# Designed miniproteins, single chains, continued (4): the designs that were tried, part 21

Each design is a single chain, and the fold is of that chain. pLDDT is the mean over its residues in the fold that is shown.

## One batch from the design tools (miniprotein)

Design m12707
Fold by ESMFold2-Fast:
Formats: structure tokens, C-alpha cells, sequence
Structure m12707 (fold): chain A 120 residues (1-120)
């Protein structure tokens, strides 16, 4: 497959991993498990950064990917804010930022999958 398709698939895989870890973090917050929530938020951030790098390279090849970059960047920013809030003991702010990160990552994934289907 061409370089663009490889980058889009890498972005999709990384976004899926980020989404799964954000969901696990939100479940841990609901259970009062701050340590598990922090671990999952940090894993989600690592995967979201990987998705952002792949999406950014894809956008250099195809401008239709620019909205995916914007949404993924938003997810990264909210994950950073969720981690900072939770380390400061603000569970409610952490939950809010984690939920916004989840929403942005899910929309980025939806658009990336749509663009992958359009590249035939």
C-alpha cells in the first residue's frame, strides 16, 4: 500500500488504543481508583501523541486529513489537562477533561476511517 494509507492506518490504530485507555481511565475514576486512572490516562496520552504524529504526516500528503490532526491535537491537550488535574487531586476536572479527550479522539477516528474508505 502507498505511504499515505500506511500513515492513516497507523493513526487509526493509535486512536483506537488511546480511546480504549481513556475509557478504562473513566471506569477507574468512577471506581475511585486514582492510580489506575493515572496509568490509563498516561497510556492514552502516549497513543494519542503517536496518532497525532501519524495524522500530521498524512496531512502533509493529503490536506483532507487536517481536521483529523486538529481533533487529535485537542485529544492530546485534554489528556494532558486530565493528568495534571488528577495529580493535583481534582477528580472532577480530570473526569471532564478525559471525557472531552474521548469525544475528540472518537471523532478523529470516525473521520480517519471515512477518509480511508474515500482513498479508493
Amino acid sequence: KDKLLILIKQAIESLQEAIEHVQKALEALAAGDVEAALRHLREALTHAISALLAASKAAELDKRFEPVVELTQRAVEHLQQAIDALEAGDVEAARRHAQRALESAQEALRLAKKLLEELE
Scores: mean pLDDT 91

Design m12708
Fold by ESMFold2-Fast:
Structure m12708 (fold): chain A 85 residues (1-85)
Amino acid sequence: DVEVLKRFNLELLDLLIEKAKSLGKEDAVKRLEELKKQVEDPSLSLDELLELREQAYRIAGEFLSPRELQRLVIEAAERTERELR
């Protein structure tokens, strides 16, 4: 579902931006905020939303371990479920 993936991407990007800011990763913050702006486009297809998610994971991998990223992914999924109930 496009709306579920869009909401997940927004929740994930918010968590990644908060974490990047806490770690002083200014370049990562700017790049993640640019991705968030793109995700907010109402015309995006499922494939485009999946590509934006992969870009977010690549940026996250520059400053997070795989386990740290997995914890934020789980949190984003839980936030998405709460928003879409």
Scores: mean pLDDT 86

Design m12709
Fold by ESMFold2-Fast:
Structure m12709 (fold): chain A 73 residues (1-73)
Amino acid sequence: EISKLSEKAKEALRDVAKVLLEDPEDTDKAAEVLQSYDLSEEEAQAVVDILVSLINETGDNKKAAEKVLEELE
């Protein structure tokens, strides 16, 4: 749940979503951006869980990223 994330984790999720919006196939770059935030293990896992949940729901990395950005704005 995006609303339960810390501000730092929300920023990480937003930047990861922006990567996936520009290049939905570049999951390696998305992972690198997530790692650059130095999140706790729990925060990093929460961000990943939200992304995976939305990707499974939408069937599309770009649509999942769009939903993330809409929820954060």
Scores: mean pLDDT 81

Design m12710
Fold by ESMFold2-Fast:
Structure m12710 (fold): chain A 102 residues (1-102)
Amino acid sequence: SDKLLEEVKKAMSILNKYGKEIEKKVKNKDVKSAIETVKKMEKEVLKVLTDPEMQNLVKEYSKQIIEIIKTEAKKHPDHAVRKIVELETGLQIQLIGLELDK
């Protein structure tokens, strides 16, 4: 679907932009600002995605990275960044897979 492909491309662009900002804030141990950036990212991504399954994946991803930031960012910022990058990569793969199946 050309429409879903364009939505996924826009979502990936937003995820990449905010992902870099989140990574920087986590490395600086700025937990509060990192969490607020995740919430802003989720809001912007959900504006461009119309598929309910894709929306649910983004919501779950956002919950998971907020938990990682809360539990690991102050003590192990490098581990937190690695986990967030792995989850972001997984989300992007899942969004592409869903677009191909629709």
Scores: mean pLDDT 89

Design m12711
Fold by ESMFold2-Fast:
Structure m12711 (fold): chain A 61 residues (1-61)
Amino acid sequence: TLPEYTKEEAEELFARGIERAVELLKQGVKLPKSTVEILAETARRLGRDDLAAELEKYLKE
């Protein structure tokens, strides 16, 4: 069984994962458009509009 996380702990883990994905995209790693869209929406839900804006650049190319 997985440990139970608080909402705050889960949100921080997602934010850190999205930050890493943005760094990989900046380095030229390609992700599927659907994955980038999901990450951008998740970033907005977490209040990380900065990360969402960075991810959206890769959706518009």
Scores: mean pLDDT 77

Design m12712
Fold by ESMFold2-Fast:
Structure m12712 (fold): chain A 64 residues (1-64)
Amino acid sequence: SEIQKIIDKFRKKLRELGMTDEEIDKLIKDILKNSRTVYQLQFMAMAEIEDERFKKREEERKLK
């Protein structure tokens, strides 16, 4: 899942900033309860999928 990849990258960044795994889990849980933040994550994931599909369709069109 693209959303899961974004969450995993965010976890890694917070660990680099010196947060504990418990603090990171609590923060992520609170963020995911916010509908706006979930929408932003879904939008980012969908944008990547659409870009890949568009490029594939253009390549297939050129090949007939």
Scores: mean pLDDT 68

Design m12713
Fold by ESMFold2-Fast:
Structure m12713 (fold): chain A 96 residues (1-96)
Amino acid sequence: GMEEIKEYLKKAKEYAKKGDSKGTKESLIKAASLARTPEETELVVEGAVEIADNSKDKEIIEAALEGLKAALKTAPDELIPRVIGAILRVMGLLLE
C-alpha cells in the first residue's frame, strides 16, 4: 500500500544521498512493484524524478531510470505516457 511505497521512497532518497546506486535502485524497484493505483504510480514516478533531478552522479541517475522502467510494468494504462515522459526526462539528464 501507500505507506510501504513511502518507506521505500525514503530509503531510496537516503541511499542516493550516500551515493549508493545499488540501494537506490533496489528501493525504487520495490516501491514500483507495490504500486497498483494511479496515485501510487505517481508517487513512485515523482520520487524517482526527484532523486535524478537532485543528483549529478550518473550511477544514481541510472538507478532512478531503472526504478521508472520497473514502474512501467505495473503502471495503469492511463499513466503509461506519464511514466514514459519521466523516463525520457531522466535519460536526458544522463546526456548532459
Scores: mean pLDDT 88

Design m12714
Fold by ESMFold2-Fast:
Structure m12714 (fold): chain A 86 residues (1-86)
Amino acid sequence: SFVEALKKVLETGDSRDIGVALIEAVVNGDEVLAEAARFADELIKKAQAGVPKEELIKELVEKGIEKKEAEELVKKIEEYVKKNPE
């Protein structure tokens, strides 16, 4: 599912791993994984641009992730952004 693919992509915690996941998804024809990798990249870019965590949580919930899981995923995104500020 999109939710499981998105969790897998965000749990890697590395932009290189997100890029690899996107390449593997395209090669294997996995449109769900490709969409999840693109969405994760967009969330990371929004976090780097200073979008509030509350808005990032909302976007994840709108994609079908439970609020508590969305909060944990956003925490991982924030940790990534602190190590890779742009």
Scores: mean pLDDT 73

Design m12715
Fold by ESMFold2-Fast:
Structure m12715 (fold): chain A 69 residues (1-69)
Amino acid sequence: MKKKAYEEAIEAAGDANAGLTTRPTPEQLEKMLKAAKEAVEKAGFKVKSVSVERDAGGDLRLVIEAEKK
């Protein structure tokens, strides 16, 4: 199901973010990107792009563009 695949990807990304504050280290960011990409691919999606964005408040967000196989 699309919902289950999405939830699994979000949970994996959340686990990678566990314990992070507003300023994660570069190493933590690399681990988050890798874990999120792997979770999305494991859920049956083809990852097109992965990026990290920072909003005006300084909060980080992972942006993943993916296409279902």
Scores: mean pLDDT 62

Design m12716
Fold by ESMFold2-Fast:
Structure m12716 (fold): chain A 90 residues (1-90)
Amino acid sequence: STEEKVKEMVQAMVEELRKYLEEYKDTLTPEQKKVLEDLIQRLEEAYENNSSAEEVIKLLEEAIKALEDHPELKALLERYLESLKKIVAS
């Protein structure tokens, strides 16, 4: 189902973002760390609450906008955004 695919994608995102945060904690700005930590928390809540793909897409769009100064992390989130949009289109 679409809901199952969204949950799998959210779980994968949380795992990858937590690894990114730990690996790059000394190179990320305090503002970038806060955005990433907030996104991880909201994605975990979305997973627990069975949030819609549309809700998860909005979370990613907000995070992408907040991370305009970090091209690598922005590109990572944009790849997940594209994947979620493809799931919704299916």
Scores: mean pLDDT 85

Design m12717
Fold by ESMFold2-Fast:
Structure m12717 (fold): chain A 108 residues (1-108)
Amino acid sequence: KKDEEIKKKIKELLKKYANAETAEEQLKILEELGDLLAESSEEVREEFKKYLGIDEESIKIQLERIKYGIEKLEKEGRYDLVKEIKEILKTLPELAALFKTTVLLAKA
């Protein structure tokens, strides 16, 4: 896919996210963002980080939240979701994995 088309779609989704009135709408938008980031080039992902001011500390905090969510799912016997989240974290680019796993944990 063309980087410019992906960048435009990402910016549109961020505007929709800011204007979303329900948690359900916000989660749907975050899911679509995760999919676009997974399909994007590394250049697009770095541009996105810069645009949102995402730094290493923000990523570290989100990874800790994901670890907590995994522990909670394991205690609840949701081993299918734990497996899915671990596969996403291993197979997708970090930024895309963070968005997709955050959505899965929020839906659980």
Scores: mean pLDDT 81

Design m12718
Fold by ESMFold2-Fast:
Structure m12718 (fold): chain A 100 residues (1-100)
Amino acid sequence: MPSLEELYEEFKKNLQIAYERFVQKERDLARVTEFVEIVAELSKNLNLAMKTGDKNYAEKALELLKRLRELAEEVLPGDEELQAALDKAEELLKKMLEQL
């Protein structure tokens, strides 16, 4: 099984792919702002989980990631790369929760 640190690095890569894809394709500034704010809060909580070992932060990050996926499905349902990156991020975060 990959280390917690390796899972976190791969998670960050997939979240970055989703972020870049969404901000490049979405032109509604309100939707972009909503996505960016969720990513910021998600990243903050996951960083706190990694620093403290407190899985409650990772659980909050998973809830935020589910909100991010809902937004992406509503706004860009046909973007397969975006959906795949978010699906991979959720898989990785669930594996991180098992190690916390």
Scores: mean pLDDT 87

Design m12719
Fold by ESMFold2-Fast:
Structure m12719 (fold): chain A 73 residues (1-73)
Amino acid sequence: MLTPEDAARSADALLAAAPAMEAAVRENPENVALQAAAEIMAVALEFVAENYPERRAELEAARDALLAAVREG
């Protein structure tokens, strides 16, 4: 499992990147590479959420937003 420091750093990086990825997927619904990248990021968000319960709600919200964007494409 991640150390608390690694979990915090990963959470910050993923939460900073997630809105841009969501926008990119929504703007390019036919782009299967972007859909795959968003799904991989969603898995990473879920993994970090399991290791960082203090920010779990934020990480899960970002995951759900990315998965919703992929499903609407």
Scores: mean pLDDT 81

Design m12720
Fold by ESMFold2-Fast:
Structure m12720 (fold): chain A 93 residues (1-93)
Amino acid sequence: IIEEFFKDLLALPSELAKKLADMILKGASRHEIMEQLDIKNQLMLRHLVLSFQADPSLIERIINDIIEERGLVLSQKEYDDILARLKRFFSEE
């Protein structure tokens, strides 16, 4: 889910998307994630941060779209954990 979220939104290679997902699961800051991205993707991520801060419901909508498109079945606990991690990541300074 986190890998798919960043892969789709930033159009990242699978290897980089996996690395970023692993870093986020280990509690990496947004600054640490930015250091892994080129200038174009850093700007895209900054735009996503502003969009999600303006409308936090966008994160939930994108996660739901990924789940539906990929036919994934998640427990409520798994869904809540992923949503909380992504919301925390985008609200972090």
Scores: mean pLDDT 76

Design m12721
Fold by ESMFold2-Fast:
Structure m12721 (fold): chain A 61 residues (1-61)
Amino acid sequence: MSALEEQLARLRAGEIDRITAADLADAYTQEEVDNIIAAADKDGDGYIDRAEAEALLARTA
C-alpha cells in the first residue's frame, strides 16, 4: 500500500477535503509529488479533490 493510496482512501472516506503536495511530501520527493498531482489533477488547481481521487482509484484498482 502506497502513501498515495492511503491519502486517496482518506479523501474518499471524507476524512480530508483534498490532497495537497504537503500531504505527499512525507513519503515522496518533490518531483514525485508533482508527477502524481499532474496525473490526477484534472482542473489544474494543484490539488486532488474527491472526484479526481475516485477516477484515479478506479484506474489503479
Scores: mean pLDDT 71

Design m12722
Fold by ESMFold2-Fast:
Structure m12722 (fold): chain A 63 residues (1-63)
Amino acid sequence: SEEIEKEIKEIAEESGLSEKQIKDAIKLILEVGEEIGRQFLRKFAGLSEEQIDKLIELAKKVK
């Protein structure tokens, strides 16, 4: 939806990541679940807990 696209851009600007990286992170969370997605993003994406929380909440809205 248009609202989700706007939130993706906003998170990308706040985190310094590309919109594609944010979309890929959301897909990962949806594929593997919140707990595994959080662990992966923490270890490999170098995201803060606050940034990961925002991505998880956005992933819940995409469902």
Scores: mean pLDDT 78

Design m12723
Fold by ESMFold2-Fast:
Structure m12723 (fold): chain A 79 residues (1-79)
Amino acid sequence: SQESIGQQLLDEAKKLKEEALQEVNNTDNRREKVIIGASLSARWMGMLEQMKLNNVPQEIIDQVSSIFNDTLAYIESSI
């Protein structure tokens, strides 16, 4: 069966969250945490553009945005 692009992007967003949280929790360096957050933010922007171009349902776009927003808020709170 054909996989949904929206589901693939949602799964990628969850993986990026896990990776970013692992990196942030494994460093005490404020500058490194800022770089991790900036990298995650850039990837979020690229993913939003891809979702819009592929007509991904708004429900999935909202879920992906929630994952990134919550993860970035956590990173910012740890700086």
Scores: mean pLDDT 86

Design m12724
Fold by ESMFold2-Fast:
Structure m12724 (fold): chain A 89 residues (1-89)
Amino acid sequence: MKYKVIVRTADGTRVETEAENALEAAKLVEKYGTYGLAGAVYGALMDGKSDVVVASEDGTIITAKNEEEGLAALDALPPDLAAALAVKL
């Protein structure tokens, strides 16, 4: 299953990309964020009960019902923290 990945760096820059599976999604988060953030996203996606996951470098994990709720959760996080959103397509 494909995933849409949005990474927000601590600088406030955003990168949007697609991954073919949960492992590729985690690797993309690792490339643009912290190593711990990538592991958190991978774990939440592999739980199989969350189609939308938001993770922050402070260890915050949020699950959402859809991409719009996920984006709102990402934007509600402090702008100086690196964060990532992964959505199952």
Scores: mean pLDDT 77

Design m12725
Fold by ESMFold2-Fast:
Structure m12725 (fold): chain A 87 residues (1-87)
Amino acid sequence: AAADAAILAEIDRALDHLSQGNFEEAYREAKRAADLAEQAGHPLAGIVRNAAKIIEEILSKDLSPFERDVLEGVAILALAVARVTLA
C-alpha cells in the first residue's frame, strides 16, 4: 500500500541518520513516520511514536554516554521491528 511504502521510506531514513549520529534528522524522519502511521491507523503507530520520543530525549537531555547508547539501541530496535513488519 502507498501508506506502508511512505512509512517504510521515513523509517529507513531515520535508521540511516541514526547510523550516522545525525539525531536531529533521525528525530525528524521518525516523527514523520509516526505521523503517517497514526494517520493510516496503523498498528505500528505506537512503536514508531515511542522511537521518535526516545530520539527526542537523546536530543533534549544531558545524558551520560551509557544512557545515550541504551536509548539509541532501543530506538533502533523499535524502528527495525516496525520496518520488518511493514516489509
Scores: mean pLDDT 85

Design m12726
Fold by ESMFold2-Fast:
Structure m12726 (fold): chain A 90 residues (1-90)
Amino acid sequence: NSMVRALAGRIADVMRGMSPAQLAAALQRIRSTLQSQMSDDQIALIDAAIAAARAGRVDQAVALFVRAARQWSVDQQNKVLMIIRITARQ
């Protein structure tokens, strides 16, 4: 679905523009909010992305996040976009 791919791409682009601290905060909020809706593999990828963001490795954090996000529904992607937008405003 081209719209789902476009949405995931837009989320990734916003994330690349964030500071490492903003990205780590956004990823932690995503993990907490969607924990019950994610597989163990997705949680492991998000945890690795948080660690990469905290270490200042923004591109690595985004790549790990995108691997987790490819398995998400449109509803899950919309929740992520809301979290990213809220965190970017702070």
Scores: mean pLDDT 80

Design m12727
Fold by ESMFold2-Fast:
Structure m12727 (fold): chain A 61 residues (1-61)
Amino acid sequence: SMEESVAQARRAVAAAEPGSRAIATLVALLRHEAEQARKAGDEETAAAYEEVARFAERHGA
């Protein structure tokens, strides 16, 4: 489900080393997922992935 996917993404960010390339890659992937959701008309899912990307940028840097 979307909630489980978002929760897993947040867990992955928390477990990653701050400032790592892994965080940068994860942010790019989350942004990509948000764009795909927007193209599909799923604004709720797009907003959720964007929120996780912002979380990763703040807490993984």
Scores: mean pLDDT 76

Design m12728
Fold by ESMFold2-Fast:
Structure m12728 (fold): chain A 59 residues (1-59)
Amino acid sequence: SEQIIQQAKEYVRQRFTLSCDSLKNQDFLEKVAIVLMTQFNLDQVTFQKVIQELQKEFC
């Protein structure tokens, strides 16, 4: 699952403008969740790990 987390993180970096503020915005996270769950077939737990790692990078 580490590989899929890294692929999803890279996809989000390329497709969305990321900042600490955007990664704490509920509407933004909802849009990202729909895209990642659709494109990568991620479950909720894996999605949370992707977001937590991105928050560590940008916050």
Scores: mean pLDDT 81

Design m12729
Fold by ESMFold2-Fast:
Structure m12729 (fold): chain A 112 residues (1-112)
Amino acid sequence: VTLTEEEKKKIRELAKMAPELIEGYDELLQDPSVSEEEKIALEAVKYFLEAIINFERGDYVKAYENLKKAEELAKQSPAAKRALDSVRNAIGKETFEKFKKVLEEKAKEVGP
């Protein structure tokens, strides 16, 4: 599985926006009015964004660990699953699935 230049561009653009999105999510995670279920959803998206950032940095092992953490939260929380499904739809289902496979392959090549 290989990412197209258009798919690589989408991932790169998301990586550029990710730090600001993570700062906003960190602020919400400190807000006591935000429900625990919503906080789990924010953490799942934050882990996914960290996976994107680490992927663009070439840190494939950390990127894959972050992706697995996001997916683990999505399995445990319906709100987290909906949040990740929204991200998947926003970047495109095909791009999301290819990103996962490419990341797994690259993490396998450079480390455990």
Scores: mean pLDDT 84

Design m12730
Fold by ESMFold2-Fast:
Structure m12730 (fold): chain A 65 residues (1-65)
Amino acid sequence: SVIKEVALDLHIVAASFAGVEAEVEVVDGKLVVRLRARTPAQLEEGRAMAESIEKLTGAEVELEE
């Protein structure tokens, strides 16, 4: 839906602003979002973003350092 697409785009922009690198892929017809954090503060922010993305869009989220 348009709302899910907008929610995902806004989270990707927010991640970039927070210094968390974000990648979006389609794997086997499923949306997969990869977030990379370099500091403990970015890792905490990344976890909050991952939870929000999963809840709002149903995408699978991977958080890595």
Scores: mean pLDDT 73

Design m12731
Fold by ESMFold2-Fast:
Structure m12731 (fold): chain A 89 residues (1-89)
Amino acid sequence: LKYATAAIMFANSGQLDIAEAALKKALQIDPNSASSYYAKGVIDERKGKKDEAISAYQKAIELADKDTHPDLKKTTVADEAKIRIAKLS
């Protein structure tokens, strides 16, 4: 369901194993999920994979712009990804 949200939450709390399991499930359900790529970015960032994190955040922004969901999820993911890229670059 909202495995991408779970992945983001667990990645932010340092529970990377749980975050990666949730991310894997999220990508199996929707391989083009903006939230899932944002979660990947957070996981990669916490692992010290700066270039991979930036790439994942850029993908999240691109996918969020194509997301047709009517509410706040799209804007929040894109905004957070932009903030993360700015701090890493």
Scores: mean pLDDT 75

Design m12732
Fold by ESMFold2-Fast:
Structure m12732 (fold): chain A 70 residues (1-70)
Amino acid sequence: EEEEKEFEELIRLSLVRMFEELKLPQEIIEKVRNSKIEEILEIVKEIFGEDFAEELKKAIEETKEEYKKQ
């Protein structure tokens, strides 16, 4: 649905900005731009570790529920 797609784009853009601020390689940034949320979580796990990826996954789910209520 449109709302879910817009939420995914918003999260993707936020993660791209975060990775740009952290000065991650352009290859990683471009991969995030073209990836689904599940794939982005895998990238986060590889770079920042499993615990951070789990926390991010939880934060995304919480934000998604809040976004749906708007």
Scores: mean pLDDT 76

Design m12733
Fold by ESMFold2-Fast:
Structure m12733 (fold): chain A 64 residues (1-64)
Amino acid sequence: PEELAEKAIQAAKDGKIYEAVSYLTKLAELNAPEELVKRAAQAIADAAGIPTSELFAAAANDKK
């Protein structure tokens, strides 16, 4: 789980937002610790300029 969070953060920093969101979704599916999910989501939100609340909503829709 921690490795996926690190990959999501790195992808976000590299501007690969789609890949970063994909790793975040996989973290949520694995029921990773909330702390790791929040760290990854914050990094993606900062890189994309999107509030974390919108990012969580997008991840929830993908799970459907």
Scores: mean pLDDT 71

Design m12734
Fold by ESMFold2-Fast:
Structure m12734 (fold): chain A 100 residues (1-100)
Amino acid sequence: SLMEQAELAERLAELIRNKDFEGVRELLEEQGLKEEEIEEAIEKLKEIHKEGKNEEYALQLELQAHAARSNFNIEEVLKKAKEVGAPQKAIDNLERSLAE
């Protein structure tokens, strides 16, 4: 389910942002991942932490979660368009195209 994938990604993002690697392990075990897959995932996350990219990676997971919640992340696209100062007509056209 896209909704279940979104919820999982959001939970992972919070745990990664908080540097809670044991929480990540418990979440992946809850999802039924094998021990080898869990260890590989934790090693990758520790490397991301070592590079100082935890916040960036957590943000990417949150963006993926929002995309999964609605096949196309309408709110994110609209927010980005507004943030870059797009003309109101372009924003209206985007809202219409994405709301169909």
Scores: mean pLDDT 70

Design m12735
Fold by ESMFold2-Fast:
Structure m12735 (fold): chain A 80 residues (1-80)
Amino acid sequence: MKLSEEELEKLLREALKQIGSSGKLDVTSDKESVLELLIEAAKNPKPAKPMPEEGVQAALELLKQLPDFEEFKKELEKAV
């Protein structure tokens, strides 16, 4: 099912919180690696210490600024 922008943003925030605790998320590096981490977190949510709110918001904003963000959205929707 296709996600609305609000549902996608909520999903991304939840995935970023889980990934952030591991320090694996670098939104300024390879976009494919970032997408894979987001998909993995969305498919297999696991207990983890959440990233600070300001960090989650900053990471989400950076993801939205990527030229391939629309591709990220499609792959994430397909994955979940």
Scores: mean pLDDT 64

Design m12736
Fold by ESMFold2-Fast:
Structure m12736 (fold): chain A 55 residues (1-55)
Amino acid sequence: MTKEQVEKAAKEKGLELLDDYIEVEGEKIYLVKTPGVDYDLVLKKLKEAEKLAEE
């Protein structure tokens, strides 16, 4: 999936795309801005999930 496709999908849902991504098993997961979400906390939790997936 390309970054452009993710950006288009985010716009269609009224979400703003973050430039950051998480890599899980070689796949890039892009993040979207959601109202009321702490992005530092979201990034921290996704990195924790990534470490668990590397088991």
Scores: mean pLDDT 64

Design m12737
Fold by ESMFold2-Fast:
Structure m12737 (fold): chain A 76 residues (1-76)
Amino acid sequence: KPLTREEARRLFAREMQKFIDYVEKNKLSKEELQELADKFIAELTERLRKLGVSDEEIERFRAAAKQLADYLIDKL
C-alpha cells in the first residue's frame, strides 16, 4: 500500500528533524554539511519512492529539504 500524502509528510518531517538534531550535535564544516545534506536528501527521496510516494510529491519534498539544508549551511 503506497503511503498517503499525510503519512509521507509525517515521515519527511521526522527524518528532517533527525537531520537537524545530528547537525546541531556535530561540529561540521560547511563542506561536510553540504555532502551530508546531499546524501541525506538522496537517501530520503529513494526511501519515499520505494514506499510508493509519487514523483511529484517526492520533488516537492526534495525542494523543501534542499531549502532547509541551504539555510543551515548559510548559518555556518
Scores: mean pLDDT 81

Design m12738
Fold by ESMFold2-Fast:
Structure m12738 (fold): chain A 82 residues (1-82)
Amino acid sequence: SDDLIQEALQELDETMTALGVPQEVRDKILEKARQLFLDDSLSPQQVEEQMRAYLRSLGLPEEQATLISGLVTTLYIRLRES
């Protein structure tokens, strides 16, 4: 549901804020995550790989890219279980 997607995006935004990711970069990541959350054709592995590649393209450090892509994948699984 849209409500569950909004909750997932809020959790992601709060995590990225705690990691010190700038607002302009967070907005781009949130839009990418929203696109992935709406795509029911993707496996969790494909979600993680696509998000990690996107984060690397934005110049995020590897540790942050790993943590954020892992969270997005966990949220994707949660949305599909609901």
Scores: mean pLDDT 89

Design m12739
Fold by ESMFold2-Fast:
Structure m12739 (fold): chain A 80 residues (1-80)
Amino acid sequence: MEKYKEKAEEYRKLYEEYEKKKEELEKEGGSKKEILSAENYASGYRSLARGYELLASGKKPYTGLFLIASGESSLWLGEK
């Protein structure tokens, strides 16, 4: 369980980083593509963090797995 908590914390930090990057791009007049990419990365890491939190706590493991899958999909979209 400890490794899932560590992963959740790691992905939470990545979510915060990309959320900040998105905010900075919006302030600086970044392109729609750059803003959308940062948003997809932030969304992906947020879902991964929540998914691993649920696995670490033993609560709603199926919801946790679903959120991890959703996070992976969002990261893939962010790579475009």
Scores: mean pLDDT 79

Design m12740
Fold by ESMFold2-Fast:
Structure m12740 (fold): chain A 108 residues (1-108)
Amino acid sequence: MGPVLIVALDYSEETEKLVKEVIASGAPIGIIGREDVVKRLEPLLKDYKRFVFGGVFDSLEGAVKQILLYDKLIPFKKIYLVGRPEDLEALRKALEGKVSAEIVLVPI
């Protein structure tokens, strides 16, 4: 499986489940998110040899800028957007036609 990006706006059991499923698939993984969310996910990734990078953002605009930057550097197969439905819809619209990866929405 090609590399995946997880964009974690919020933390829930669904966020943790998604990270564990990607690790189980053996895919290279990048994670970006709000600082507290990323810190909660770090223990799941500390021993994963295919963890490529972590990043933090503080706004939806910052998230969009990081996604577009990383998509140019890494050929992601999937970008998972995890958060509230309204934030996910805003990100999906901002990214439509600008990334080659499959965008997958994970509402919580």
Scores: mean pLDDT 82

Design m12741
Fold by ESMFold2-Fast:
Structure m12741 (fold): chain A 62 residues (1-62)
Amino acid sequence: MTGIEAVQKLGELLKKGQFEEAEELLDEHKDDIAKVLAESTGVSPEQAVAAAKAQIEKLKSE
């Protein structure tokens, strides 16, 4: 799975409310996802992953 494919799959899982699967995918492909998100958002890879994890946690709590 490429980083772009992983990001697209992550978005699809979040839309379906499959937050556990989204977290697993993010952890499994964290480096590839971090690179794609950092390139698209202009933040560091570490900040991009941290923001994504925080968003998933927030959605899981609601």
Scores: mean pLDDT 79

